# Designs tried in a protein design run: designed miniproteins, single chains. Part 107

Each design is a single chain, and the fold is of that chain. pLDDT is the mean over its residues in the fold that is shown.

## One batch from the design tools (miniprotein)

Design m3725
Fold by ESMFold2-Fast:
Structure m3725 (fold): chain A 65 residues (1-65)
Amino acid sequence: SDKERIEKIINTMKEALKNNKGLTLSEIAKELGISTSTVKKLILKYEKETGKSIIEIVLEEIEKE
């Protein structure tokens, strides 16, 4: 589902930030086994639904730990 995929994207970005690693959309796509265009669409849809950037969402998830 889109919800499970966006959660995996957030967790992948969160782990990369914690390890001070740069992360590309292509690397996220490879990790999830989906296309880069699908990653972009899921991120944009979720940003529109939440009113927050994906980076803001990832940082908030790190702060909650």
Scores: mean pLDDT 82

Design m3726
Fold by ESMFold2-Fast:
Structure m3726 (fold): chain A 61 residues (1-61)
Amino acid sequence: MSDEEIIEKILEVISQSSLSPERQLAFARAMARHEARERGWSEEETERLVRELLERVKQML
């Protein structure tokens, strides 16, 4: 699964949740870290995914 597919999957889950904006950001960070760990990604790759995902979540709010 590509970075974009992971981002879209997490954004879909967040959009279906009733979480506050602060909790949506926390959830996004946690899910991105989890998905990267499961795939054995480097810290650099993980940080890139987290950064991109958080920017996408902020734009959605």
Scores: mean pLDDT 78

Design m3727
Fold by ESMFold2-Fast:
Structure m3727 (fold): chain A 109 residues (1-109)
Amino acid sequence: SLREQVRALLASEGIRVPDEILDAVVDFFEEHWDSLEVDEEEAQKLVDLLQSPGGLEKLAKELGVEVSGLRQALAVWSAVAKVRGLDIRSPRSVAALVEFVKRHRDLLK
């Protein structure tokens, strides 16, 4: 399963995340990736923000989550992208991560 492949990849890289975050990210990808509507212009702004100095910290503040929680979600999202052969830095991937965080803020506090 995708979850087993993602868990194995994270373990091989020495990355530890709570199972609740891992399961939520994988479930979100499997349920929503193909149906997610993305505004390409807004998504590109998110890519630009994350490439800026302190961009991750700024995004965490704007989304109302802890930066540590956002880093854990990003680590799982990166593993999903590697398993599925997706570019994590694409506007679509960044928009999907942000949408995940907006729907799971209580998990990432």
Scores: mean pLDDT 85

Design m3728
Fold by ESMFold2-Fast:
Structure m3728 (fold): chain A 90 residues (1-90)
Amino acid sequence: MRWLTLTDEAIEVLATVITDPELAQRVTELIRKAVADGLGTLVVFTDDGGVAVLSATREGEATVLYSHGLTPEQLEAWRRALSEAQRALV
């Protein structure tokens, strides 16, 4: 698995990794909105082509914004990891 803390640079990299241009555009728009709202944001890529986009509030409440090709267990593990990382930064 690979993950990125989202800046504008990371959003550009994400757009090159997602094979479907329409999906890449939708994911990019979700990320830009989360960043504009001041949320911590994480994108996960799996070696089998799975993608997940997560956001977290300053208080560490993490939410899955989009997922494809990840199991519910993988999504919950990443949601918890993002929540813990955000709480540790406070």
Scores: mean pLDDT 66

Design m3729
Fold by ESMFold2-Fast:
Structure m3729 (fold): chain A 76 residues (1-76)
Amino acid sequence: GLELIQEAGRAYAEGRYEEAARLAREAVKSNADNPLGRAMGLDMLARALEALGRHEEAARYRAQSEEARKRFDQLR
């Protein structure tokens, strides 16, 4: 659910980027069937990875987040 995304965001705000990435990965897994939740988790994961200097991985997850969000918008 949204709980893991909120916890990842809190960890990110506190500078705990590795923990934020871990929580965001769990959020993506728990939201496999929820395009919006998956998009939010992937976006949070990308932001945490950028903060860790893992720019190539962050770019891939950001692209996946955008695709998941577009899919959600089409289901409205």
Scores: mean pLDDT 82

Design m3730
Fold by ESMFold2-Fast:
Order: C-alpha cells, then structure tokens, then sequence
Structure m3730 (fold): chain A 94 residues (1-94)
C-alpha cells in the first residue's frame, strides 16, 4: 500500500530528525532511517528487486552523510534520497 508506506516513511523521517536534534551524528541518524525504510518495504511485501533498489539508494545516502558537515548538507542528502525512494516505490506499486 502506497498510503501505508508513506505513513510509515513519514514516522521514520520524523524519528531521524529527532535523533539529529538530540545530538546524533548525521550518518548514524540516517543509517537508522535506512534500516527502518528497508524493514517497512519488507513488511509490506515489496518485491526483492525493489528492496535491492531501495538498499542501493540508501547505501549511497549513508556514504554521502559521512561527508555532511552541516544541517543544510544533511537536509540536501535527505531530500534527494526521499525523491529517489519515491520513484522506486511508485514503480514497485504501479
């Protein structure tokens, strides 16, 4: 369900922002978010090809987060990752 994925993704996103606001490193907060996204996709029965595509995008995001030194850079990586995740989800649920 696209609606159920979006709802759970929003909760995972807010939890990630709470971790950053509590002083977590950007890479650590984003890694937690990535683990939640993959768990959501698996629980909702996404095909393995879609899960692999999500995992590749999230892995790339984690690498970029290791180089982020400001909240602005962190948010730029988050926004690009969400855009790419949405494209994969739209394709998987079409």
Amino acid sequence: SHHEFDRRLAAAYLAMLDLVDAGAAYEDAFRHFAEQVLAIARELGFPEEAIAALEAVLREGIARMGRATSREEFMAVVQETLRRLNAIVEEALA
Scores: mean pLDDT 88

Design m3731
Fold by ESMFold2-Fast:
Structure m3731 (fold): chain A 83 residues (1-83)
Amino acid sequence: MEVEKLLKELIELIQQLVETDDLEERRKLVKKIEEIVEKLEKLAEEGYTKEIDYYGSKLLLESLDVNKELREERLKRLEEWWK
């Protein structure tokens, strides 16, 4: 799904931005982040806000260094909300 893909790419680019000290690389990453944010804003305007919230929350939970049991509980709660 496009929303999930864009949010995953956004998280990966932000992680790369935090890890890099190269100004040229940072400039490229910021530009890519801006392009993804623009696409997500357009999708939100088209009515995909709930989808953005669901996949955004899911990917953040998966990316955080959190306890596996807590992550699984939070994901189940998110799936129930998505219904």
Scores: mean pLDDT 72

Design m3732
Fold by ESMFold2-Fast:
Structure m3732 (fold): chain A 110 residues (1-110)
Amino acid sequence: LFSEEEVLEAIERAKELLIRTLEESKVPRVEELKEKVEEIAERTRREARELVRRRGALTERELEELAVRFVEEVLEVLRENGEIIPGTLLGRLAESLEEEIEEVRRRLAE
């Protein structure tokens, strides 16, 4: 159902949301964190391309699973760098992404 272009756009959108939140929070080491987010996004894009190559296109469920995995991996990196990320910022990031994760869960349940 989803072309490679659509899948890559979804990953880019998730990346932009995370980076924007980090930038708006004025975290002292934003540049370093942005690089980590970009690295995770690139790895997710490579996985998406391989899936599309094997299957021709991704279902909505597969696309959402990739998005959830990407978000969860970024959150784990931020949690492991707790000394850099204030608890309040981590809370805001979790809240802003919670709706997307919940939406994926609802779609997987249907």
Scores: mean pLDDT 69

Design m3733
Fold by ESMFold2-Fast:
Structure m3733 (fold): chain A 87 residues (1-87)
Amino acid sequence: MTMEQVEEFAREVENYLKNSDLSPVEKWALAWETQERLAEILGLDSLPDEERREEAIKRVAEALGVSVETVYRAMERARKFIDELLA
């Protein structure tokens, strides 16, 4: 992936965040999954391991007053959206 493609991807995510009435959990999930995907594309050594990811999910669930399952579902939807943008 080129820098130009990375910029296009980031802009498409930003446009979706601005034009969609997303809940706080959906906004967090999209931001988290976008950050992880960008780190992977750029070859950054700062990708959170599975344990840190699960810890973040639990903390967000508590902070937003939702279930851990709700956070996982939001993250799954965010991943599908990102995969469709990069297809």
Scores: mean pLDDT 77

Design m3734
Fold by ESMFold2-Fast:
Structure m3734 (fold): chain A 100 residues (1-100)
Amino acid sequence: MPVPEGVPEELFEKFREALERGDWETALELALEMARKHLEAKGLSEVAEEALALYRRAGLHLLTDPRPLAERHERITAEYAAEGERIEARVEELERRKRE
């Protein structure tokens, strides 16, 4: 991906490295810094602080309060397991019909 307007190349590289490493906390902080510099380059400095505060709160809530996400993740995981079993059963039925 091309480097966003107003973002230093080194900052973008550090962000990619954090993502590849699975360091979501560092990746969030780097993403917020890139967003700030991009907004400033676009002449949107007045809204930068407000937008970044909202983005930080949303990101930190996702990382630091796992309860709503854990409940959703458990439900989705259970639904995916059930769906996977149904798909496997249907594939086995089709395989049996093809072998006849």
Scores: mean pLDDT 62

Design m3735
Fold by ESMFold2-Fast:
Structure m3735 (fold): chain A 77 residues (1-77)
Amino acid sequence: MEELLKKAEELIEEAEKLLEEVKDKLSPQQYATLTLALRRARQTLEEAKRTGSEELAKLAVEDAEAVKKLIEQAAKE
């Protein structure tokens, strides 16, 4: 459980840093969409911390990984 929470937090932080680094390469719509996706991943992580739900912690990891990949893909366009 703790390992999943830590992994999700690290992935979200990496994605947030990457988004700021590549924001000049993104359209306003891409930036808004990715910012919203990161916010949702953060909300899932906070809910996992609040409830102690391992399922939500796993979802937070998966969401954070997906958002990070989307940011990387958008930056290549």
Scores: mean pLDDT 83

Design m3736
Fold by ESMFold2-Fast:
Structure m3736 (fold): chain A 87 residues (1-87)
Amino acid sequence: TMTVTITATQYPGHEEDIREFLESIFDEILSFRVVEDSGNIGGSVIYEAVVPSDSLKPVYRGLTSADFVLRKTDDGYVLRLRNRGFT
């Protein structure tokens, strides 16, 4: 398994949008949780997901590299959303 750390901006409907996005780039999501949440719209939020180590798929369902940055690390991935609104 690998850990995916997601940094995003808090907005209504945010958690579901992040889950849907992860499911578009990974074959399977084993767990998903909030690690840190500022508690306000426009503030920062950090999510953590656990995925199988070989589950990354090349299909991202309408999102491009312009919409996100995904970096591989030794223990998993770091995901940063770009210009997707306040999600």
Scores: mean pLDDT 67

Design m3737
Fold by ESMFold2-Fast:
Structure m3737 (fold): chain A 84 residues (1-84)
Amino acid sequence: MYPPLSPEQLEAARKAEKAMREGRFDEAAKYISKATGYTVSPELVRYLAELNRNRYSVDTELDLRVDENGTITLTSARLVPEPD
């Protein structure tokens, strides 16, 4: 990400994090979109929240596309756990 977050974006990011913790992925997607300037789907947010709940350090493989309107679409996702 290029510039530091503005106060509005930082507040949106905080609300997104709270919504993710509460399982409100639709709300979280709206706040993440506001914080980043891109439209993010609730499905992507749910996947990211799932990664954050893992206890192990893992690598993630994501294949994302951005539409002309700035909508981010998750085309493939894979959780790759570290060996042992």
Scores: mean pLDDT 60

Design m3738
Fold by ESMFold2-Fast:
Structure m3738 (fold): chain A 87 residues (1-87)
Amino acid sequence: MEALRLLAEAAQGEARRKGEEVLPREEIEELIAKGVKEKGFKAAVLVYDPETGEPVGALLAKTREEAEEAAKRLEAAGFRTEVVELP
């Protein structure tokens, strides 16, 4: 998944610069917007830590259905998710 790799690399870079492992939601949304423009994705799944509610990552999807399926799988694994439709 090329978009996940780009998001993971960007998230790791930002977290290292700030000395944090978890990015705020606003910064994750900005990384998603960048991925959408570059790769033409239509939906995103924001992933949160179930204990703290802190954002831990994001997945980009080419369709809303793909995003909803990924969110369902992540929730089954114990994560908290939010599906966002991209323009």
Scores: mean pLDDT 62

Design m3739
Fold by ESMFold2-Fast:
Structure m3739 (fold): chain A 81 residues (1-81)
Amino acid sequence: SLEELEKEIAELLEKIAPHLSEEQQRILLGAYTRITDPRATEEQLRAAIADVEAVKATLPEEYQPLADRIIELMEEVLRLR
């Protein structure tokens, strides 16, 4: 369900947050806000996923699996909406 996906995304964001800069945290929070907004357009949802992918590219390899899981769940939200 969307509710379960959104909850898992939030939990993964809490796990990755200590490994992020303040700027990266701001970007991911913005992406989360868009992905959970029922009024968000498909373009806004795709832009949110792209923002997370951009943050992932700047992360050490050890934290990339967490970012990959967040992206996967966000793509599932897009698929269900």
Scores: mean pLDDT 86

Design m3740
Fold by ESMFold2-Fast:
Structure m3740 (fold): chain A 88 residues (1-88)
Amino acid sequence: MGEDVKKWLEEKKNMLKKPIEVVKKENDPKKGIELAQKYIDELKKLEEQIRQLAKESGVEVPQGIIDEIKKLIDELEEIIKKFKEELE
């Protein structure tokens, strides 16, 4: 048993790209901030889930995915900053 974990991780990797694209397409800065914050919260939960599943499955924590999650959080925070500038 490790195939379910690998499939779950690949599906989550594909999901990591979508939040940034969706947020960038938002035309309402206030909604864009709310959406970006929602995705940041989901990404933080995803990191915790990955760590827990790796421990339960006896698999090493995939550091590459954790690093990608952190980069996406940083990118979403920069997008929030841009939307805040549009509200000034």
Scores: mean pLDDT 76

Design m3741
Fold by ESMFold2-Fast:
Structure m3741 (fold): chain A 122 residues (1-122)
Amino acid sequence: MKEKAKEVIRKALEKLGIKVSDETIDKALEKLQSWGYSYEDVINDGLVLALAVILALGKEALPFAEVVNGKTVREGLIIGDREVVYDYVTKEIFVDGQKVATVDSDEEGTEQFVKYAVEAAK
């Protein structure tokens, strides 16, 4: 499972033109585990993947989610003074309260969310 989580983080970074060492990815995963996240969370949860990518870049982020009737309607990361949010209901991405993208699927939403989170971390 750890190797699959490392592969998913590496592929997300490579898609953005970023290369990091295996040791850097290992440190990001160790930090996530210390916060109670599993390797399966990195593989299956777009917010946790984005958080792992930001940690692998040597940045810090605070994850948050809005849950209504047991369903996640909005997820986000606070990265320093920046905020990146994905709205599952409207399929829109916001950076600092401004709409930057609309997507056709939650899979595309995850990809765009990671991209904007990395940009906000720069």
Scores: mean pLDDT 82

Design m3742
Fold by ESMFold2-Fast:
Formats: C-alpha cells, structure tokens, sequence
Structure m3742 (fold): chain A 97 residues (1-97)
C-alpha cells in the first residue's frame, strides 16, 4: 500500500510540473501494485490520475476509458466522495484556469 501511494504522489507531482509521460509511468506502476494488493480504492485512484493526465495530454479516448473505469470501481465501493473528487478534478481541468 505505502509503495503504491508513494507512486501516486510522484505521479501527481509530475502532473503538476507538466511532465505528463512521467506521471503516466508512475500512475501505471501504482496501478500494477494496487492490483497485486487487491486494493480497489487504490486501483480507482490510479485510474483517476491516468484519466486526468491523458485528458491534459489530449488523448480523450484513453481519458474517457480510465474515467469510466474509476467511476465503475467507486460505484462498486459506494464511494460517493471518490466520484465527487473525480468530477471536481475534471471540472477544474475543463475551466482551463
């Protein structure tokens, strides 16, 4: 868990710096670890970051794929806060400011 969360933190940092390819690499590694740990919340968080990064990179098809995967897992977990956070992050991106 700690290693996957650290990779998600590194992905978020890379994303904030505009290093989208590095953010994708860290998020995918976090996803692999989250899947090995059978932690659906970490899996959903990794998909959320991948959706956001691909959206900013202009890959809207991959962004939608990962967004839908994250929403699906949060719904399965009855995690309304996770769904609201995902929607909030995408609204902030769409506002372009």
Amino acid sequence: MEEAEKLLDEAERAFKQGNYDEAIEHAKRALELAEQLNDPRLVARAYMLLAIVYYKKGDFEKAKEYYDKAVSIFKELNDQEGIDELKKKFKEINDNI
Scores: mean pLDDT 81

Design m3743
Fold by ESMFold2-Fast:
Structure m3743 (fold): chain A 98 residues (1-98)
Amino acid sequence: APSKEEILRAIALILAAIGILFEAELEGNKNPNLHEAAKLIVEAGKKLIEGDYEEAIELFKKAIELAKKVLAEDPNNKLAKEVLRLAEEGLELAEKAI
């Protein structure tokens, strides 16, 4: 079962990813890879809370791939950089929990 600290960190990742989705909507950013990457972080965070670390790892890796795709097209995209940072943090957290 995940520790209290792991659950709180997973909740923080979920809230940060939701914040990115709201900021993207307010900015009119309709990049599908950015939206999907942030949604994958929310889903991966839920899997961390459930103790499904293997599925969380897979979802964070997919989010990293999509965020890198956005950055390849727009290297200065601040939201994509933030999504990448959150996904990499979540991946490290999930890998340590196995």
Scores: mean pLDDT 89

Design m3744
Fold by ESMFold2-Fast:
Order: sequence, then C-alpha cells, then structure tokens
Structure m3744 (fold): chain A 70 residues (1-70)
Amino acid sequence: RIEELLREAERAEREAERHRELAREYTKKAKEDPENVPRYIGLSIRHLGDAVEALLRARRLREEARRLEE
C-alpha cells in the first residue's frame, strides 16, 4: 500500500513537470506572437494551475504514505 502511494506520488510529480513545460512553451509562444498574448498567457496559467494541483496531490500521497509508515 505504501509503495502504491509512492508510485502515485511520483506519477503526479511527473505530471506536474509536464504541465510546467507546457506553461513555458505557451509563454514562449506569447513572446513570438504578441497579437495572441492573452490566449497564450491564459493557457500558460491553466497549465501552471494543473501543475500546482498535481504537486499538492503528490504531497498528500507522500504524507499519507509517511503516516502509514509511522
């Protein structure tokens, strides 16, 4: 069960990293296409939000695993 929670936490952490990468890509696109800045910034913010949610999920999973260990 603990190993299961840790695997889920690791998947969530990888998911967060992917969302951070996408947010950076959209920020770069905003610089390259100024007329569409609001759209690209909106997409970047959405992916940053998804990354934060995934990191919070990972933290909760690791905290649960720690409590089961103790």
Scores: mean pLDDT 83

Design m3745
Fold by ESMFold2-Fast:
Structure m3745 (fold): chain A 66 residues (1-66)
Amino acid sequence: ASERDRRAARAAALGVARTGTAEGAAKEASQMYGRPVSPEGAARAAGYVLDGDYDAGAAAVREGIL
């Protein structure tokens, strides 16, 4: 996974921490990535990052790109 994907995954986790929502995760991930990321993909990415799995989080962002 790219560094861009990993940064977006970490942004998704921040979005969940701030809002408690998949939409919040998607907003932060989309802004960091520069493309729309689905709420489902962003929520999965946030979950992986919170578990310490940054590579799985990055993959979830990439899979969630709209």
Scores: mean pLDDT 85

Design m3746
Fold by ESMFold2-Fast:
Structure m3746 (fold): chain A 109 residues (1-109)
Amino acid sequence: SLAKATGAAVPAAPSKEEEELLRYIRRIVQKVSDTVLELDKAGVSPEERRRRVAEVLQEMLKEAYKDAIEKKYHPKVIEFLKKLAEMSPEEAARYLAETFGVDLPALLR
């Protein structure tokens, strides 16, 4: 599947489907990172921070899945995003870290 093909060690240019998926992942990582920075500046509790970051991640994943359907992307892209949207935020963060080498699990800590 796409997860193996888009591993962090890939030296070649990504496929069209991998590029589309990476574009979603980059946007999700950026939004989650911005949310963490905002919450840290606001001095919220660790429990509230974790809850808010998890909510943002879940909403971004659902929006990515919806957007991919509306744009009629390849079924592999749609199914990958559907799988992520159906996971818990913690499971999705680990899966993204393992697949793309992004530090999302640390942001849910």
Scores: mean pLDDT 78

Design m3747
Fold by ESMFold2-Fast:
Structure m3747 (fold): chain A 133 residues (1-133)
Amino acid sequence: SKKTREEVESLLRKSILLVQDLIKSLQDRIGQARQEGLDDLASLLEKTLELLQKTTDLLQEALKNIDDTEKAIELLGRAIELLNQSIRLLQEAISLARQQNASQDLIDGLQDDLSTTQVITGLVLEAQDLLRS
């Protein structure tokens, strides 16, 4: 229905904006990790950044193909897989940051980035569920 389409479009637009903000946040965390001499952490965050860039592309393609329900569901499914991988990498990054005695500001920032990733994942799951109904 038109209402379902508008709700899905709203969820996807919000998700895209949050992923773009998260990408900027992670670029800052990478810079801070490098400044603190935490090269392994920076490398792990760079891998997470690549997954989020691919997630942005999938969400934009899903939005473009919103009237092709089957294709949109498939694209959102792929985005959810990348978001779940990003959650796992951020959990690993927080553990590594603590083990390597990173600054509390960096650890707190990574925890905020993890929370944001979980919110985005919830929005994308809701969009996919609405398309399936």
Scores: mean pLDDT 93

Design m3748
Fold by ESMFold2-Fast:
Structure m3748 (fold): chain A 92 residues (1-92)
Amino acid sequence: MSPEELVKEQQEISAEIKEKMANSDEVEQLILELEGQKKAAELAIKAGIDPEESEKAIKMVEKAIKLLEENRDKPLEELIKLVEEEIKKLLE
């Protein structure tokens, strides 16, 4: 993938997420943001940019999405804290 194509696809992903977030509840907005980060990491792998780091990022994001989906009944503030704690543990 060319650098120009990578930048263009990243911009398109960001624009799509912002549009979807405007029409979604707060929990769905968090999931959409995380799905966007996953797509960006998948693009990085396709472009040959730090595949090991990008694969770790995808795994972290997938775990965060799963945690949000499993805990959708919790208040948004608690969900954010749960995601932050799991990400912090994965960065150790």
Scores: mean pLDDT 74

Design m3749
Fold by ESMFold2-Fast:
Structure m3749 (fold): chain A 64 residues (1-64)
Amino acid sequence: MAEKMAEAGREAAERGDGAGAAAGGYDSLKHGFPEAGKENARAAEEAGHALGAEIARRSVEKYG
């Protein structure tokens, strides 16, 4: 589960979909997978999606 969430987030970021990466991060953290959430935060940031990266970071802060 966690690996699949991280994978989906990374793939979204690689396509330039920072919102998808952020959503994956939020969802993984909500289900107790903080490592997947951290990876999705990084992926969104690398994709240059500032809002997506911020949403992912807040999720890590709140649920990690």
Scores: mean pLDDT 62

Design m3750
Fold by ESMFold2-Fast:
Structure m3750 (fold): chain A 83 residues (1-83)
Amino acid sequence: SLTLTEEELKKIEEFIKKLKEAKEKIKDWKELALELLKAMIGENAEERLEQAIKIVGEEEVKKVLEKYIKEVEEFIKELEEKK
């Protein structure tokens, strides 16, 4: 079984909270994507986002991130229903 430490659980809870807040406050997809990436991978988020845009193009990165955001939103909704 995959067991998480208390620190890892806190990071997940903070990530979920930031995702909810970002969804409500941020209208620009790049700002939303950057906030989500910062929560996941920290300080390298901006560099990783820029590299992805450079390799596959902005429209493709936008589509992938929008799909990911939607999947995470659905996951958060399921977690809220189960505690």
Scores: mean pLDDT 67

Design m3751
Fold by ESMFold2-Fast:
Structure m3751 (fold): chain A 65 residues (1-65)
Amino acid sequence: MSGGARTAAAEARRGGASEGAARAVGDQVEKGLRLNPAQTLALLREGGGGEAALAAVEDRLKASP
């Protein structure tokens, strides 16, 4: 129910994404949308993030179910 959304947002922030970009990623996960690395990168780019944030999120996604 939102543990994944919170984790995704936190990982995006840790990777250097803006607060807005991190929230956008978390919001999509909260809505039940599955995000692959390409979709995550697209959201981070639109919100002001980039490849560094993608790497952090990808690492965490591989660690969580």
Scores: mean pLDDT 63

Design m3752
Fold by ESMFold2-Fast:
Structure m3752 (fold): chain A 93 residues (1-93)
Amino acid sequence: MDYEALKEKVKKALEELKKNKLPYVTINESGDYEAAKKLAEELKKEGIGEGFVFPNGSFMLTLLSPELREELENMTDEEREKRRQERLEEEAK
């Protein structure tokens, strides 16, 4: 898959993520290694998501909702652990 086709798939996935109110979406595809790497770097720079690109051209791109992205950006390691502990305590009751 070329860069433009992959970029279009990312755009559609972001629209579906917003429409369905999903926290994240993962795209699993195979294509041109350089195209996938370039797009993964662009997504990371924009804070939209991250990607794993394998030498054989297979890749996984994870796209984050604006809401989840904002939550993660504003969450410290201490706050993340606190929320985890509170959830475990609530589940134990």
Scores: mean pLDDT 70

Design m3753
Fold by ESMFold2-Fast:
Structure m3753 (fold): chain A 56 residues (1-56)
Amino acid sequence: GPVRVVDTSSLSEAAAKALRAAEGQSLAAVGRALGDATGIPPEIALANSLPALEEV
């Protein structure tokens, strides 16, 4: 389902900005946006950001 942002306080500013911009998109789309913003592979960027988001 769509991703909801919960708490970005543990994320870098680039990751937090990308996650908020991608809010409401699918988990896969959010992972790609985080990867693009951080320069790390999408799957790893998403895994690092899991505490900041929830899928609804």
Scores: mean pLDDT 85

Design m3754
Fold by ESMFold2-Fast:
Structure m3754 (fold): chain A 88 residues (1-88)
Amino acid sequence: SRRQQLIDNMNQQIQQIRDQYDVTDPNVIAIVNTMISQVQASTDPDEMYRIMVDGMNRVIAATDDPRIHAFAYEVARLAFEMTKQLKA
């Protein structure tokens, strides 16, 4: 489905962004993986957006590393784009 293709594309982009920012912290990775699982289980674009924002807020709260904060902001930006496409 179009929804599944958008989610699969988002997951691939999140992995690429993680690699670009060299995110190797197991705690941060666990937060991201939980967020992705919850997004995949949701059928509501607004709920999916809330899940991703909550996940990124948890990432930001977990570390003072500005590199990891930049990663979180990039993922949040991707969430906006995916939500827009799901509602179109």
Scores: mean pLDDT 83

Design m3755
Fold by ESMFold2-Fast:
Structure m3755 (fold): chain A 80 residues (1-80)
Amino acid sequence: MEEKFREELEKLIEEYKKLPKEKQEKVKELAEKLLKDGEGTAAELADETANEKDPEKQEIYRLATALAMKKLLEELEKLE
């Protein structure tokens, strides 16, 4: 399900593109990092987040992961 996971994440990014530029930039950067560095799993990103000592960055990664997972579930439910 790696391909489907990637497509679902891309759909989330597309939705975020409808948001204001500032929000889009933040979410997009985090989403791109998830796609680029992760194996398509939020666990990889979460592990990297734990290694990040800056609490502000940790919260951003956590938020992006939570938003991606929440939206992924919603998209999967809608597609089904």
Scores: mean pLDDT 56

Design m3756
Fold by ESMFold2-Fast:
Structure m3756 (fold): chain A 72 residues (1-72)
Amino acid sequence: MEEEILKEIDEIEEELEKIEGPTRETAVRLTALAIRAIGLELEAERLGLSEEIIKRIKEIRKKILEKIKKLL
């Protein structure tokens, strides 16, 4: 299932890049992506995936939080 998690990471990263502008829709979409990223991190840790994969998920979470902070 490592391949499936990597695919989910790529999908979240692509969606994150498509999100633009300081709108309510942007805030809702960023919140949804944050929840997905948290779920992926927990699943990757549960499965004992490589530190590199977990680090990539954490980096995506940081990018999401940074975009959310710009809306505050």
Scores: mean pLDDT 79

Design m3757
Fold by ESMFold2-Fast:
Structure m3757 (fold): chain A 85 residues (1-85)
Amino acid sequence: AEVKQQKLKEVEQLLKELVEKLAEEGIELSEEQQNELKDIIEDVLDEVDLNSHTPEDILALALREFMIKHELDEEKKQKILALLR
């Protein structure tokens, strides 16, 4: 029962760190985009097996959906994915 809530907190922590790193690279995500990513993260958490997915895996899946939805250019996609590790 607590696994989803624990994973959500861990993914939100990684998202916060990613947003800060992206801002340092000159890529600023708006508050609206950050809230959209949080909503996508919650959707991914409902769809995946939480025991087989790390917080990094969940964030990567959410970012993939976000990038597809917003048709981000390849350079921005590469920077976002690189900052996950």
Scores: mean pLDDT 76

